Designed miniproteins, single chains, continued (2). Designs and how they scored, part 31

Each design is a single chain, and the fold is of that chain. pLDDT is the mean over its residues in the fold that is shown.

## One batch from the design tools (miniprotein)

Design m5050
Fold by ESMFold2-Fast:
Structure m5050 (fold): chain A 100 residues (1-100)
Amino acid sequence: SELAPEELRAILEARKEVAETLLKYINGEISEEEAKARIDEIVARLEATVGPEVAEDLRATAETSLKVIKENKDNPEVIEKLKERLEKLIEEIDRELERL
């Protein structure tokens, strides 16, 4: 890995926090407005550590995921697959963090 361990940790933790935020939004635990605010905070924090390029990529990914969830709210099969994907992503990130 070309990234320093502290930079990789920051990226993995930010990706996990975004995935957890999206899961809370899917489950109706937080509003769309609250999800957007949390994503903005996570991205701003990541930008301070690794710079704007990586942070902007995370923002784009998070915004795309949020849009897909919003557009598919009435499709339970799509929502269930998105939940499973986010849960698996969190598990994969946790395993990577344990190796750092």
Scores: mean pLDDT 88

Design m5051
Fold by ESMFold2-Fast:
Structure m5051 (fold): chain A 84 residues (1-84)
Amino acid sequence: DLRDNMVQSQSLYGRSRTMADQFDQLGQQDPSNQSRYDTIRRLLTQASQYSRRSYDYFQSGQDYDQGLQDLSQGNQLIQQALSS
């Protein structure tokens, strides 16, 4: 469903951006673990970029399959971040 995919991509964008900001703050408060938090933040930032691009594809009606691929990549990156 196009609408559901648009909602999911927008939600993923918002979640990954919020979490990236939170891990940036954690890195500043705990310098001994800053490298780990920086890695998580980079993965979350990449997830936000893929989810934003996915949303743009769905909204434009251009290349629906690429939108699905980008949404999948965004989801994989957020899972990788959460397992780090």
Scores: mean pLDDT 87

Design m5052
Fold by ESMFold2-Fast:
Structure m5052 (fold): chain A 99 residues (1-99)
Amino acid sequence: GKLPTQEQLLSAARLLKESANLADQAGLTELSAILTQTSTEIEANVDDPKKAMAAYHKAAVTLADLLGISYTKALQYLNLLLSPLSEIREKTIEKIKSL
């Protein structure tokens, strides 16, 4: 697939940090930690999109294991947590909390 740009990676890192804060406020400490770690790793690798994408892939695997869901479903949740709309991120966290 097409590799993300530096601007897309910086935006993703910021949105993951925002989603991590929402997860923490919802009491989802493990999810918050995964999102925070992934944000930091992407930000550290904005000049290396393959390493940044590997961090995102690892986050999806870790989330799938944490929630007992498929990799594809975990990746879908991570993509929703990258939404520019805070309402979508908040609804996604509430959905994860209900699992």
Scores: mean pLDDT 89

Design m5053
Fold by ESMFold2-Fast:
Structure m5053 (fold): chain A 89 residues (1-89)
Amino acid sequence: SEMEAFQRLLAVFSKSNSPLAKELAAIIQEGLANRDFEGTLSRIEALIDDYAAAVRARLEAQGQTEKGAQLAERVRAVLRELIAMYLAG
């Protein structure tokens, strides 16, 4: 069920002290409380995109534009795959 999938994902992110993991955990907790699973998935997707954009901007500021773009896409791909695996069970 969507509730069980979100509970598994919450357990994973609650294990981490990173700011990104804490923000993802908060979004998932709100989704579980409100039973807004579709809206929660959209918010998770937006947060991942914002995080990847921040990584890219940081490397661009250091003159590493191409490396920044490559790293941002890898970060997005890894996070999306992680979320998909835990949502699938």
Scores: mean pLDDT 84

Design m5054
Fold by ESMFold2-Fast:
Structure m5054 (fold): chain A 85 residues (1-85)
Amino acid sequence: MLSSENVADYLLALLRASEEDIPLLLSIMSEVFPEELVEKLKRLAEAILKGDRERALEIAEEIIKKYIEEELQEKVLEEVKRILE
């Protein structure tokens, strides 16, 4: 089920994941999230694997603005920035 809390949890899990865990997380996400969101999460994973923190932040912000409730957006974005610092 798509919920703001689930999107936030998986987004943060992907950002904290080791390279080895990323394929498994993406596989789980592909079963529970719509294709458009999964495509963005795959692009985010690619940016993380390349060490492109600026691109990772840009994609994470896109996901937050589109799929997470406005009341949670600021808190999730702050946590994303903390992980990528």
Scores: mean pLDDT 82

Design m5055
Fold by ESMFold2-Fast:
Structure m5055 (fold): chain A 95 residues (1-95)
Amino acid sequence: SEVVELNNELIRMENEGASDEELLDFLEEKIETSSDKDTLEFVAIQAARLYVKAVLEGKPKELLERALEIIKRTESAMSEETKEIVNELLEAAKS
């Protein structure tokens, strides 16, 4: 599964100490190279999680904007359920 391979690579990168910027670079590459709906939905959810983490950790605005742009670029691939999950994550960051 492309999603399983992507998830395994993200886990590997995080275990190797990849920065939030490097994780976003990886997700941006996946948007450019994949047309698989399930993969793009997974990328959207991961970008939303990185956004929440960045807000909680007081990361620069530029990093937050990159995560939101990834979500925006994947919106057309999202199911209604995925849109709800992404929106719930983004709303949690505002509290």
Scores: mean pLDDT 86

Design m5056
Fold by ESMFold2-Fast:
Structure m5056 (fold): chain A 63 residues (1-63)
Amino acid sequence: SLEEKVLALVNSPDGYVDVDELVAVIEASGRALAPGMREALLAAADAEGRVKREDLGNIPNKA
């Protein structure tokens, strides 16, 4: 399921989630990304394009 795939990414050993991998998993599940969600994720990402897993729930969706 999408939740299982997201959990596999979130449970990475360093506690970070790659934005491009997260986007790919969501799109592969047949879900459309909210407008601006990738941009919001990248804005919260470090210089390597990774978001701390505990911050994922705090990223605002752009409409």
Scores: mean pLDDT 68

Design m5057
Fold by ESMFold2-Fast:
Structure m5057 (fold): chain A 84 residues (1-84)
Amino acid sequence: SAVEKAAERLMELAGSDDGLTAEQLVEVAKRLGIPLSLEQAREILKKYDKNGSGKLTKEEIVEAIEAGDSYLTAIALRALREGQ
C-alpha cells in the first residue's frame, strides 16, 4: 500500500532497517521540510512505540499514519512526492 511504501521510504531516509528513533524522525522531517522538534518526535514515539523499543518500527509507523497522526501523515506524503 501507499502507507507501507511511505514507511519504507522514511526508514531509507533515516538509514535504518529496524525502526526510527526520535532523533532520526527529526532528521527525516527536516530533510522533507517539515518542522518537527525533538520533543514532538519523543511524544510521537511515546504514543506509538507499543513495544517500548525506543524506536518506531515499520508496523508502528503504518499504524500511526492510519490513526491520523498529523506529523507522520505530512512526513509520509512528502516522502512519497520526493520519490517521484
Scores: mean pLDDT 81

Design m5058
Fold by ESMFold2-Fast:
Structure m5058 (fold): chain A 66 residues (1-66)
Amino acid sequence: GLAEQYARERALADRARRMPTPLDRGRFAASHLSPEQLRVAREVGRKLREIGDSIDREIATGEPAK
């Protein structure tokens, strides 16, 4: 259900943190998400974008791990 989908999104986010580029992470997420999940994500896409931008900035700028 929704809880399992949320768990998958968390797992994808953890994997995305290890991706070398932000574009690779976005493409990876799109290929992993179903069309229906993409429609749902569109409503919350702003939140996912903010998360992606934060991860991207940390990786791209080389900020130290917390």
Scores: mean pLDDT 63

Design m5059
Fold by ESMFold2-Fast:
Structure m5059 (fold): chain A 82 residues (1-82)
Amino acid sequence: MKLSEKVFEAEVLQALGEMYIGIANVDEKRGNTEAAKEAYEKAIELYRQALELYRSNPDAPDDLIAEVERNLKEAEEKLKKL
C-alpha cells in the first residue's frame, strides 16, 4: 500500500494515544485518579487527531480506522466512570 505523510502522522498519534492509555491504567491502579483522568483525556485527544487524519486520507486502511474508533470509545467510557 502507498502510505501518505498523513497516514504516517496518524500512526504516530495513535501510538502516542496507546502510550497514554498505558499511563492512565497505571495511575488508575495506584489510586491516582486525577493523573489517570489527565492521561485518558490526552489519549482521547490524540486518538481524535489520528482518526481525523486517517478519515481524510484515501490511503488509510479501514482496519486502522476501526481500531482507532474502538480505542477512542473505550477511552471515553473509562473517563466517564472516573
Scores: mean pLDDT 83

Design m5060
Fold by ESMFold2-Fast:
Structure m5060 (fold): chain A 75 residues (1-75)
Amino acid sequence: GAPRPSAPLTDEQVAEALENIAIGEPDPETAKWFREAAERVRQGEDLDTLAEEARKQGKDYIASVLTLLARLKAA
């Protein structure tokens, strides 16, 4: 078959993705959460840990985005 793109996302690429999501986010509280998550990822925080924190705060949308990025990083 055709070669699959094999590029697990780096912490910097994940942080940039989160910042771009925050820029496009119409809800200021959600945008702030994504900006804080991007900074914490740059500090070496695990996306799964951040997703769990978001879920505990009832931020299911944020948790889902963080979980998706964690899966993309693992692929």
Scores: mean pLDDT 78

Design m5061
Fold by ESMFold2-Fast:
Structure m5061 (fold): chain A 97 residues (1-97)
Amino acid sequence: MELKEKLEKLVEELIELITKNPELKYSREEAEKELAPIKKTALEYIENKDTLMAELAIKMLEGAIRILKAPSEEEKKALNEEALKEMEPLVEEIKKK
C-alpha cells in the first residue's frame, strides 16, 4: 500500500476510535485538531522521500490504534511497550544520520 494512502487511513481510523471512546469524550473536531500537526509532518516526510521518518510516523499511528482497540488495560500496557520496542530500530537508524 502506498505510504500516503496508508497514512490517510490510519489517521481516519484513529479519529474514529478516539471519537467513539466514551472515556475520552473527544469530539471529531477536537480529535482532528490534535492529529492535524502529526498528519502534516508525516505527509511532509512522505513527499520529501524521508522513508525512515515516514515509517516511524506510520508505526506510531499503528501502535496508537492497536492500544485503543485493546479490550483490557493489561493488553494496552503490553502493546504500548511493544510499540516502543518496534520503533527503537528506526530511531537508532535516524540517530546514525
Scores: mean pLDDT 76

Design m5062
Fold by ESMFold2-Fast:
Structure m5062 (fold): chain A 80 residues (1-80)
Amino acid sequence: GSKGISAAVVALAELVEDSGLAKVTVDGNTITIDILGDQAVADAVAAGLRALEAEGGAKVTRDGKTITVTLATPADEFGP
């Protein structure tokens, strides 16, 4: 469901940030991922997030190396 998608998006964002590949900012239901690596990293992260968008419960937009994810429902341990 949407909670599972929210948890998957958060887990992917945390993995990329912990790997030093991105800076992640969370504001309510919105996750902003600023890619610190090259464009290929941004392409791969965006592709993974687009696959999660296809499951429903998330909306993904991209502007260069900045990827924004809007969650339909936050996980219980994430957001307001």
Scores: mean pLDDT 75

Design m5063
Fold by ESMFold2-Fast:
Structure m5063 (fold): chain A 100 residues (1-100)
Amino acid sequence: SIEEHLKVIREAYEAFLAGDTEKTEEAQPAADAIEQIIATDPERGREILKRLAEIYLEYAERYLTDELLEKWKKEAGWDPSTTKEEFLEFIRKKLEEELA
């Protein structure tokens, strides 16, 4: 069930925010199952991707500390003055472009 897979993804994000990285490995089979559904049913896949994007943005906002933002900006070659809000807005726009 897609709902069961999405629940596992949400639980993995909640655990990651709490400092438990073991749930990330437990979520990999659910992520793989979602990718297979998207690959085999493009119309259903678009709906699933929109739901995944909403989940991702919800947890990215909660997960992205100032320290992580600084690290990711350096690793990805982003402008050092980029704010958390600008970074999240960029991700949101990219997800909207991919899902349009």
Scores: mean pLDDT 76

Design m5064
Fold by ESMFold2-Fast:
Structure m5064 (fold): chain A 77 residues (1-77)
Amino acid sequence: GSTPNTNIPTIKSIADVKVGMHVDEVIQGVKQGGGHAVYKGNEHGEDVYEVTFQDNSKAHVYISGTDLYVSKVVPIE
């Protein structure tokens, strides 16, 4: 049978991205939800990803440089 519940949650919108999620969970979860993530650069020691969800909503996701966990999520309307 299919294994829809891998260790990585499906991320279909900004509401599914939470502070404390690992960057791999965000990137792979967004892919599972039909979206994509693009690396934008490093800002103030944190990596910034622009995440586009399947519904075409977007967010900037800030990743801690030390442990690679989401530190902040900023919606882009």
Scores: mean pLDDT 78

Design m5065
Fold by ESMFold2-Fast:
Structure m5065 (fold): chain A 75 residues (1-75)
Amino acid sequence: SLEEIKKLVKERNEILDKLSPEAATLFLRAAAEYKGDEEKTIEALKQAGVSDEEIELFRKYFELEKKINELIKKR
């Protein structure tokens, strides 16, 4: 439903708000370079020195993105 998508989008945005501007910028760069490939993006972030705590937030972000995309594809 649209309400479920909105809830997941809000949760995803809350994760982005918890990230440092540096980590968020590194994420956007890596995601663009690797076309959203989760494993390659996470590896690049780890190599760039992003904290384990922020890596966990990025993994949650990818989980939410998958759920959002699945709900969108059903329409």
Scores: mean pLDDT 79

Design m5066
Fold by ESMFold2-Fast:
Structure m5066 (fold): chain A 75 residues (1-75)
Amino acid sequence: GAMARARAARHVREAIRAFLNGDYETAIKHAEEAIAADPDSPEARLALGLLAVVYHEKGDFDKANELLAELQARA
């Protein structure tokens, strides 16, 4: 519903802010919370894409590829 989507959107905003500040751990936490808040939303898909980028930047290519496969499955 609208409340779940609003919660997901808030977490996406915080995840993006953390990512832009180089705070990858905080970005991961907020992206995961966005997905949990509204798993089938456009906000969850955006958070999933951001998670893939963050794990790639951390050098965790296996996790990044897993997340990209999940994102493609939702397209």
Scores: mean pLDDT 87

Design m5067
Fold by ESMFold2-Fast:
Structure m5067 (fold): chain A 105 residues (1-105)
Amino acid sequence: DPEKKREEELENLMESTEALAKNASLEDFARFAKESKNYEGMKLIAVAVLAVKNKDYELARKLHEIQLELHNDPSLTVEELQKRFKEAVEKYSTEEQKKELEKVK
């Protein structure tokens, strides 16, 4: 069941995001981004983590739905994927959050 699999993947991402919200700093996300070379994707995850810290679980879930849709799109190049993540970060982050996300380089 593709819907059940997607829901399970979303639940796993939400659980991981709650753990990151408790244990990880934005400096940790900078390290993760450098190691994975997925800078814009790590910024999107950082926005989801900030949403969880603010008890905005609906926004966090929405960001993970976008993440899964983009990662599972075989038509997207790595460059195209980074562009789409950047657009999502710009759309769903506050100006204060964008300033903090500058640490993720």
Scores: mean pLDDT 78

Design m5068
Fold by ESMFold2-Fast:
Structure m5068 (fold): chain A 74 residues (1-74)
Amino acid sequence: MLSADELHEEIERALRNRDYQRLGELLREAVARFPEAADEIEALVKAAMLAVEQGRWDLMDEHLERLREVLRRS
């Protein structure tokens, strides 16, 4: 299994590459590993996807930083 930091790095890579298949795999792994934070993880990943689609890399970085904190505390 990926560490919290590795999972965060892989999610960022998938978002930057618009690899939504890989992003879906990573989201399922994150939710399975951190079920208490599942809704928050899903919301942050979806918000990051929307930011990427809008060209708002600054907002993507903000959402991913919050995701990192969620993954580390779980």
Scores: mean pLDDT 83

Design m5069
Fold by ESMFold2-Fast:
Structure m5069 (fold): chain A 99 residues (1-99)
Amino acid sequence: MENIEIGREKVEEARANPAEYERIVAEGEKVLAELAQRQAANPELSEESLNPEELAEYIEKGKIIARGAIAKAALDMVRNGETDEGLELIGRAVRDLEK
């Protein structure tokens, strides 16, 4: 039930500042599109083939994408109403991002 509480906190934050959450979504979608384009250009690239600096950048971009997905889910709950299932998923995603 703690995950639902974390999810609700994110929905409340999105409700209080929807413009900021929309910016977080846009940044995540932009980074996701950039990574997809790089992968399409170099299909043989793997995380294990990256040098330490490239791996650090890849991890950082992954976190931006994850924050964007969380922000998008929270905004969806603000617009379409909260569900316990959706709140649980948001809370789990937030906890996984912290690990």
Scores: mean pLDDT 78

Design m5070
Fold by ESMFold2-Fast:
Order: sequence, then C-alpha cells, then structure tokens
Structure m5070 (fold): chain A 95 residues (1-95)
Amino acid sequence: SRLDQARQLAVTVSHFLRELYGKLIDDKEAVELVLQAMGLVVDALNSTDPEEMLELLKRTIELLEKVREKAKDNPEVQKEIEEFIELLREQLEKI
C-alpha cells in the first residue's frame, strides 16, 4: 500500500541519517541539521497519513541539501548525500 511504501522509505531515510550523524559528528552545524532531519523522520514514522509522511520526507531533502553544503570539506560525504537525495526523490515520485 501507499502507506507501507511511505513507511519503508522513512525507515530507509532514518538509517541513512544515523550513519550520516556518525560521519559528521565533529561538525556541529551539520550535526544540528541532521538532528532536525531525524526529528522530521520520527514525525513521519508516527504519522498514519501517507501525504503527511511524503511532505515530511520532502522537508528532509531540504535539510539534507543544507547538510551537503556544510560538508564541503568532505567530498565523499557530499557525494553520498547527493546520491541519497536523488534516490529519495525517485522513490517519492513512485508513492
């Protein structure tokens, strides 16, 4: 179902953010943005409305774009974020 697809996507995003947090732990500004994104994903996982979940995941993309800009000194992390944003956008269009 659309709800199950949205939940599975939110779980995937949650796992990515946890790994990203560990990679950026020494960058306080980037970590704060990652924590904000984690909060949006928690709200998405607590929702029963797929439209609300998708809107929260779209806001998570905006925060990830800001994290990418802050991670300019780590090109490998920037590339991982860019690739994940592309995947997330593609999956959101399918739901």
Scores: mean pLDDT 88

Design m5071
Fold by ESMFold2-Fast:
Structure m5071 (fold): chain A 80 residues (1-80)
Amino acid sequence: SLDDIKEQLKNLVNAVLQGKDPEKVIETFVSEFPKEVQEEVAKLLKESLKKLIELIKKKDYEGFEKEIDETAKELAKLEK
C-alpha cells in the first residue's frame, strides 16, 4: 500500500542517516519491485534520498513529508 511504501522510505532514510551503506539499502528496497522497473526505482530513490537528507539538515519537516508522499506515489505507479 502507499502507507507501507512511505514507512519503507522513512526506514531507508533513517538507515542511511545512521551510517548504513546507501547502495545496499537501495538494492534491498529495489529487489521488491518487478525486474523491468528496478533501474527506474533505483534512480528515483537516489534522487529522492538526496532531497530528503537535505530537508532533514534544514529541519524542513513539512518539505520532508511532502517529498516522502510524492516519491511514494511514483513508486506505487511502478509497483504494478
Scores: mean pLDDT 82

Design m5072
Fold by ESMFold2-Fast:
Structure m5072 (fold): chain A 100 residues (1-100)
Amino acid sequence: MVTKEDVIEKVRELAKLEGMTDEQIDRLVALVEEMLDSEKLDREKVAEFFAQLTPKEQRLASGLVGLVEGALKAPTKDERLELLYKGIDLQIENAKKEKE
């Protein structure tokens, strides 16, 4: 079963592939953790968080927000984590292909 920690590790892998620093990765992880812990997408809080990010971080975070918004439509927390994990894994594969 996919855990929150598994999802966070995939977020770190994606951000690292995009050439983000450890500090940038930590900010992105904090955003994803807040969205998962709230069990809802607070668009106002997300917008405030985006204001603190660089354009590169905003592009990646925007993709992750879209994945979280889609996952939150699933009826159970386990299904939400699985959908988010699969979505991030797909973005990782796409990022690898763009660097070939």
Scores: mean pLDDT 74

Design m5073
Fold by ESMFold2-Fast:
Structure m5073 (fold): chain A 76 residues (1-76)
Amino acid sequence: MSPEEKLRQILEEVKAILEDDSLSNEEKWERLKELVARLQELLREIYENQPELLPKLMPLLQEIEELLQQIIEKIK
């Protein structure tokens, strides 16, 4: 699976968590913390092996960051 496909998968999982009405904001945040850890590990891999992909992946990273900021605003 390519780094782009892995980032798209993380983005879809973030969206699914945010849209899941069965989860409290606190439960959503706990699940998102796990995804953030996975995202940080993936970004480290990209930096080490394929740094030239970062400009292409920037829009996906920005979308993920915006969605994460959205949940942070809800729980503060």
Scores: mean pLDDT 79

Design m5074
Fold by ESMFold2-Fast:
Structure m5074 (fold): chain A 113 residues (1-113)
Amino acid sequence: HMSKEEIKEKAKELYDKVSKLTDEFLENARRLAAEGKPLTDEQINLAKEIISLLEEIVKLVEQVDPEAGRKIGKLANEILKVLNELFQTRNVDEAAERIRKLLEEIKKIIDEI
């Protein structure tokens, strides 16, 4: 079994990866919107990777704090909804602000483990 400290450390590492990939996704989405282009299969794959990493955080956190894991899972589902809406609306700035707040809430939950 992994220790609580090891799980928290790994969750933070995965969070950093999510943050980095999310910034890349949003920068690419802004560029494509400015060019009048739709979001590409590359952006779909990047969104899938972000969600996969968030699901991994949930699985790690729920091993030591099932309630914290459930809360992160709900926030991850909200991020997925925002990403899906962005494919239709292309309102990148609104999506970026919503995702930023959701990720900050996830980070606080991980920090409180």
Scores: mean pLDDT 86

Design m5075
Fold by ESMFold2-Fast:
Structure m5075 (fold): chain A 76 residues (1-76)
Amino acid sequence: TAPAAELDEAEKKELAETRRLQEEAAETREPELIRRAMELRAKLAARQKGITDQAYIDELLEATYNRDEERVDELL
């Protein structure tokens, strides 16, 4: 069972919760929530691509924190 296949009901719920947290962070602009949302987004992006490389996740997270939209788009 690969994440790239059709998502299970539990995985869909997790994805929806992660997305909601991202939206909440964007609305409140709280640094702590923004950081958490960025981390979850980076992990989800890596998971969707089948990437288990922590260096990739860390790089994506760093680019997101630095507001390097160009780099984030390249990594996604």
Scores: mean pLDDT 66

Design m5076
Fold by ESMFold2-Fast:
Structure m5076 (fold): chain A 89 residues (1-89)
Amino acid sequence: SAAARERAAVDLAAALLRAAGLEELAERAREVLLGVLAMREAGASDEELEAYAERHREVLAAADEAATRAAREQPELARALLAEARAAV
């Protein structure tokens, strides 16, 4: 399902951050991203979703940059985590 794929992507991002030793950022980013998924599932408007993302922009930007860096520095680990995420869908 689309929801399972979106949750797997959130779990992958968190796993990459944890692998980089960024446990606290991983937990905060996961909470924010799962919050977006929950709001969308509850029928939140695009404006409400945008407002929520903007309130958490700093966490989301930091998590995206850190996860991208972790994937570049540890490509084999990133591939293994991606395969695990795909298997969870």
Scores: mean pLDDT 82

Design m5077
Fold by ESMFold2-Fast:
Structure m5077 (fold): chain A 78 residues (1-78)
Amino acid sequence: KKKEYLEEAKKLSEEALRLLKELFPDASAEEREAMEKQAKVVVYAVENADKYKYHSQEEIIKKTREEIKKLEELLKRL
C-alpha cells in the first residue's frame, strides 16, 4: 500500500512540475528551484504521513490531484 502511494506521489510530483514549467516558461532560476521544492513536498508528505497522523497517504494524494487540476485550469486560461 505505502509503495503504491509513493509511486503515485512521484508521478503527480512530475506532472505538477511539468505543468508549472508550461505555465511559467520564463521563470527565473530561483523560481524554478521553488517549483521543484514544492513538487518534492508531496513525495515527502506521503513518505512521512504515518509520523504526523494528520493526513493519510490517500488524503495527500487526493489533495495533490486537486492542486494539479487547478494548475491545468490556469494553463487553459492563458
Scores: mean pLDDT 73

Design m5078
Fold by ESMFold2-Fast:
Structure m5078 (fold): chain A 55 residues (1-55)
Amino acid sequence: SKVDEVVEKVRKMLEEGRPLPEIAAFVQEEAKTLSEEERMELYHRVGELILEHVA
């Protein structure tokens, strides 16, 4: 799904050590192309992913 593609890109950005503001801007731009349900799912999954990867 489109949500899965965006989440995988966010995971790679986190692994590459990209700044959180850059990742947030990317997610916000991608969210504009999604349905309401997909947008909610994206924000939930990205939030969980960030919590998992916070060092």
Scores: mean pLDDT 82

Design m5079
Fold by ESMFold2-Fast:
Structure m5079 (fold): chain A 68 residues (1-68)
Amino acid sequence: MSREQVQALLDRARAEVDWLSTTLPPEVVERLRQLVDRAQQLLDQGRLDEAQQTLMELFRLAVEARNA
């Protein structure tokens, strides 16, 4: 995945977390925000595969939280 593709996923993840922050418990929102921050840090370091894996974990957690 390119840097531009990872940045696009990160931007989408931020928007999704902001949307979910209105409906999910604060503890879950905090965990999602930590994953966004970690993915941004990894992207800034050029660690694209790890940034992608972090974003996939974020999306998985968001789906699980919505279904709980």
Scores: mean pLDDT 84

Design m5080
Fold by ESMFold2-Fast:
Structure m5080 (fold): chain A 118 residues (1-118)
Amino acid sequence: MPPAEVRWVRGKSLRELLEELAPGARIELEYVTPSGAVIDAVAVTEDLVTVLIAKRYGEAPSSREVAAAREAAEAAGARETALVVAHFDEPLPEPLDLNAVPKFAVVTRGPTASLPGA
């Protein structure tokens, strides 16, 4: 399997980034996984689940947030996962404003089984 690819993105809104990664996908805010974990946003296509986690600048996603992202991808039967960690100077209120532009976003895309930090 190919390794997960990591990219740093600046100057795009959350909506623009999700639409670039998953064109035509329905974006679901406050997505609830089968275990009851809540994810900030999820966009699902046939072969790709894109998971968005909003964080304050300098904060990493928790192991539970990464596990929830994998659970969402596995529940959808997706072969690939894109994990988008969007860094803001302040945390966004729920639900996320998808028109907000993060300070930067880190995109990790690859096979669902290769997602780090579970």
Scores: mean pLDDT 76

Design m5081
Fold by ESMFold2-Fast:
Structure m5081 (fold): chain A 86 residues (1-86)
Amino acid sequence: SKAERLEVIREVAEKLREIGDLETRLIEILQKALEKGLITREEAREALTSLEALEKVAEKLEEAGELEEAEELRKIVEEYRKRREE
């Protein structure tokens, strides 16, 4: 049915939108870390493709006293892990 197919497309689009929101926030945090000199461009690039690299960035943010950004980044990592395991 065309109606059933449209419903599946809407669900996929909503999930992609949610992923886009997480990605936008991730980029904002990485940009702030770069501007503060806490990470290199290479470390930021690795963080876009690796959850382990993201956790290392969160540790650097925490060590620099950027506790709010570190907590937000860890929550993003947890959401990405959850989506990969489910």
Scores: mean pLDDT 76

Design m5082
Fold by ESMFold2-Fast:
Structure m5082 (fold): chain A 120 residues (1-120)
Amino acid sequence: KVEEVEELAYRIAQAAYNGDIEAALKYVDEFLEKAKGLTPEEVLDAAIRGLRKAGLKGSNAAVEALRRMKQRDLTPEEAARRASLIAVATGASAGFLDGKLTQEEADRILRAVREHLGLG
């Protein structure tokens, strides 16, 4: 289960990097589902490993953000929502910086996921 959450964090970042909104939303939903029954720390650590594996521009900053979240007394659901959003933001930002996405495309993916998570 932890290994599945790790792989999904990687897949979320890659889908966002490639501008694939449909795949990003699908992997976010799977991430939230597989995170059920894990502690907030397990969710955040799995997301950290997935983003390190992705090796995208901004992955190191995303890892630091997730590490700081361990100190914020988040529920498992809150940890999962925030971790999945960070994975999307990392992928979309890297895609923009690498010239794979326009800023409008990157913003559209991030906005779609924020709305989907109720974090808009």
Scores: mean pLDDT 87

Design m5083
Fold by ESMFold2-Fast:
Structure m5083 (fold): chain A 60 residues (1-60)
Amino acid sequence: SLEEQQKQQLIQQQLQERADEIESLAQALEESAGFSYELARKFAEVIEKQSIEGEIALSE
């Protein structure tokens, strides 16, 4: 349905925004901490996940 297509697009947009934030954090970690790109990206993913978890915990 049209609504399903709109939801799919919104999900894809949110995933892209998340990917962009992870990329920015990975670049900062690579430059500031001297991490390899792969290690920096893994750390950025963990940091972003914990940020979301923290928001949920504060709402409880």
Scores: mean pLDDT 71

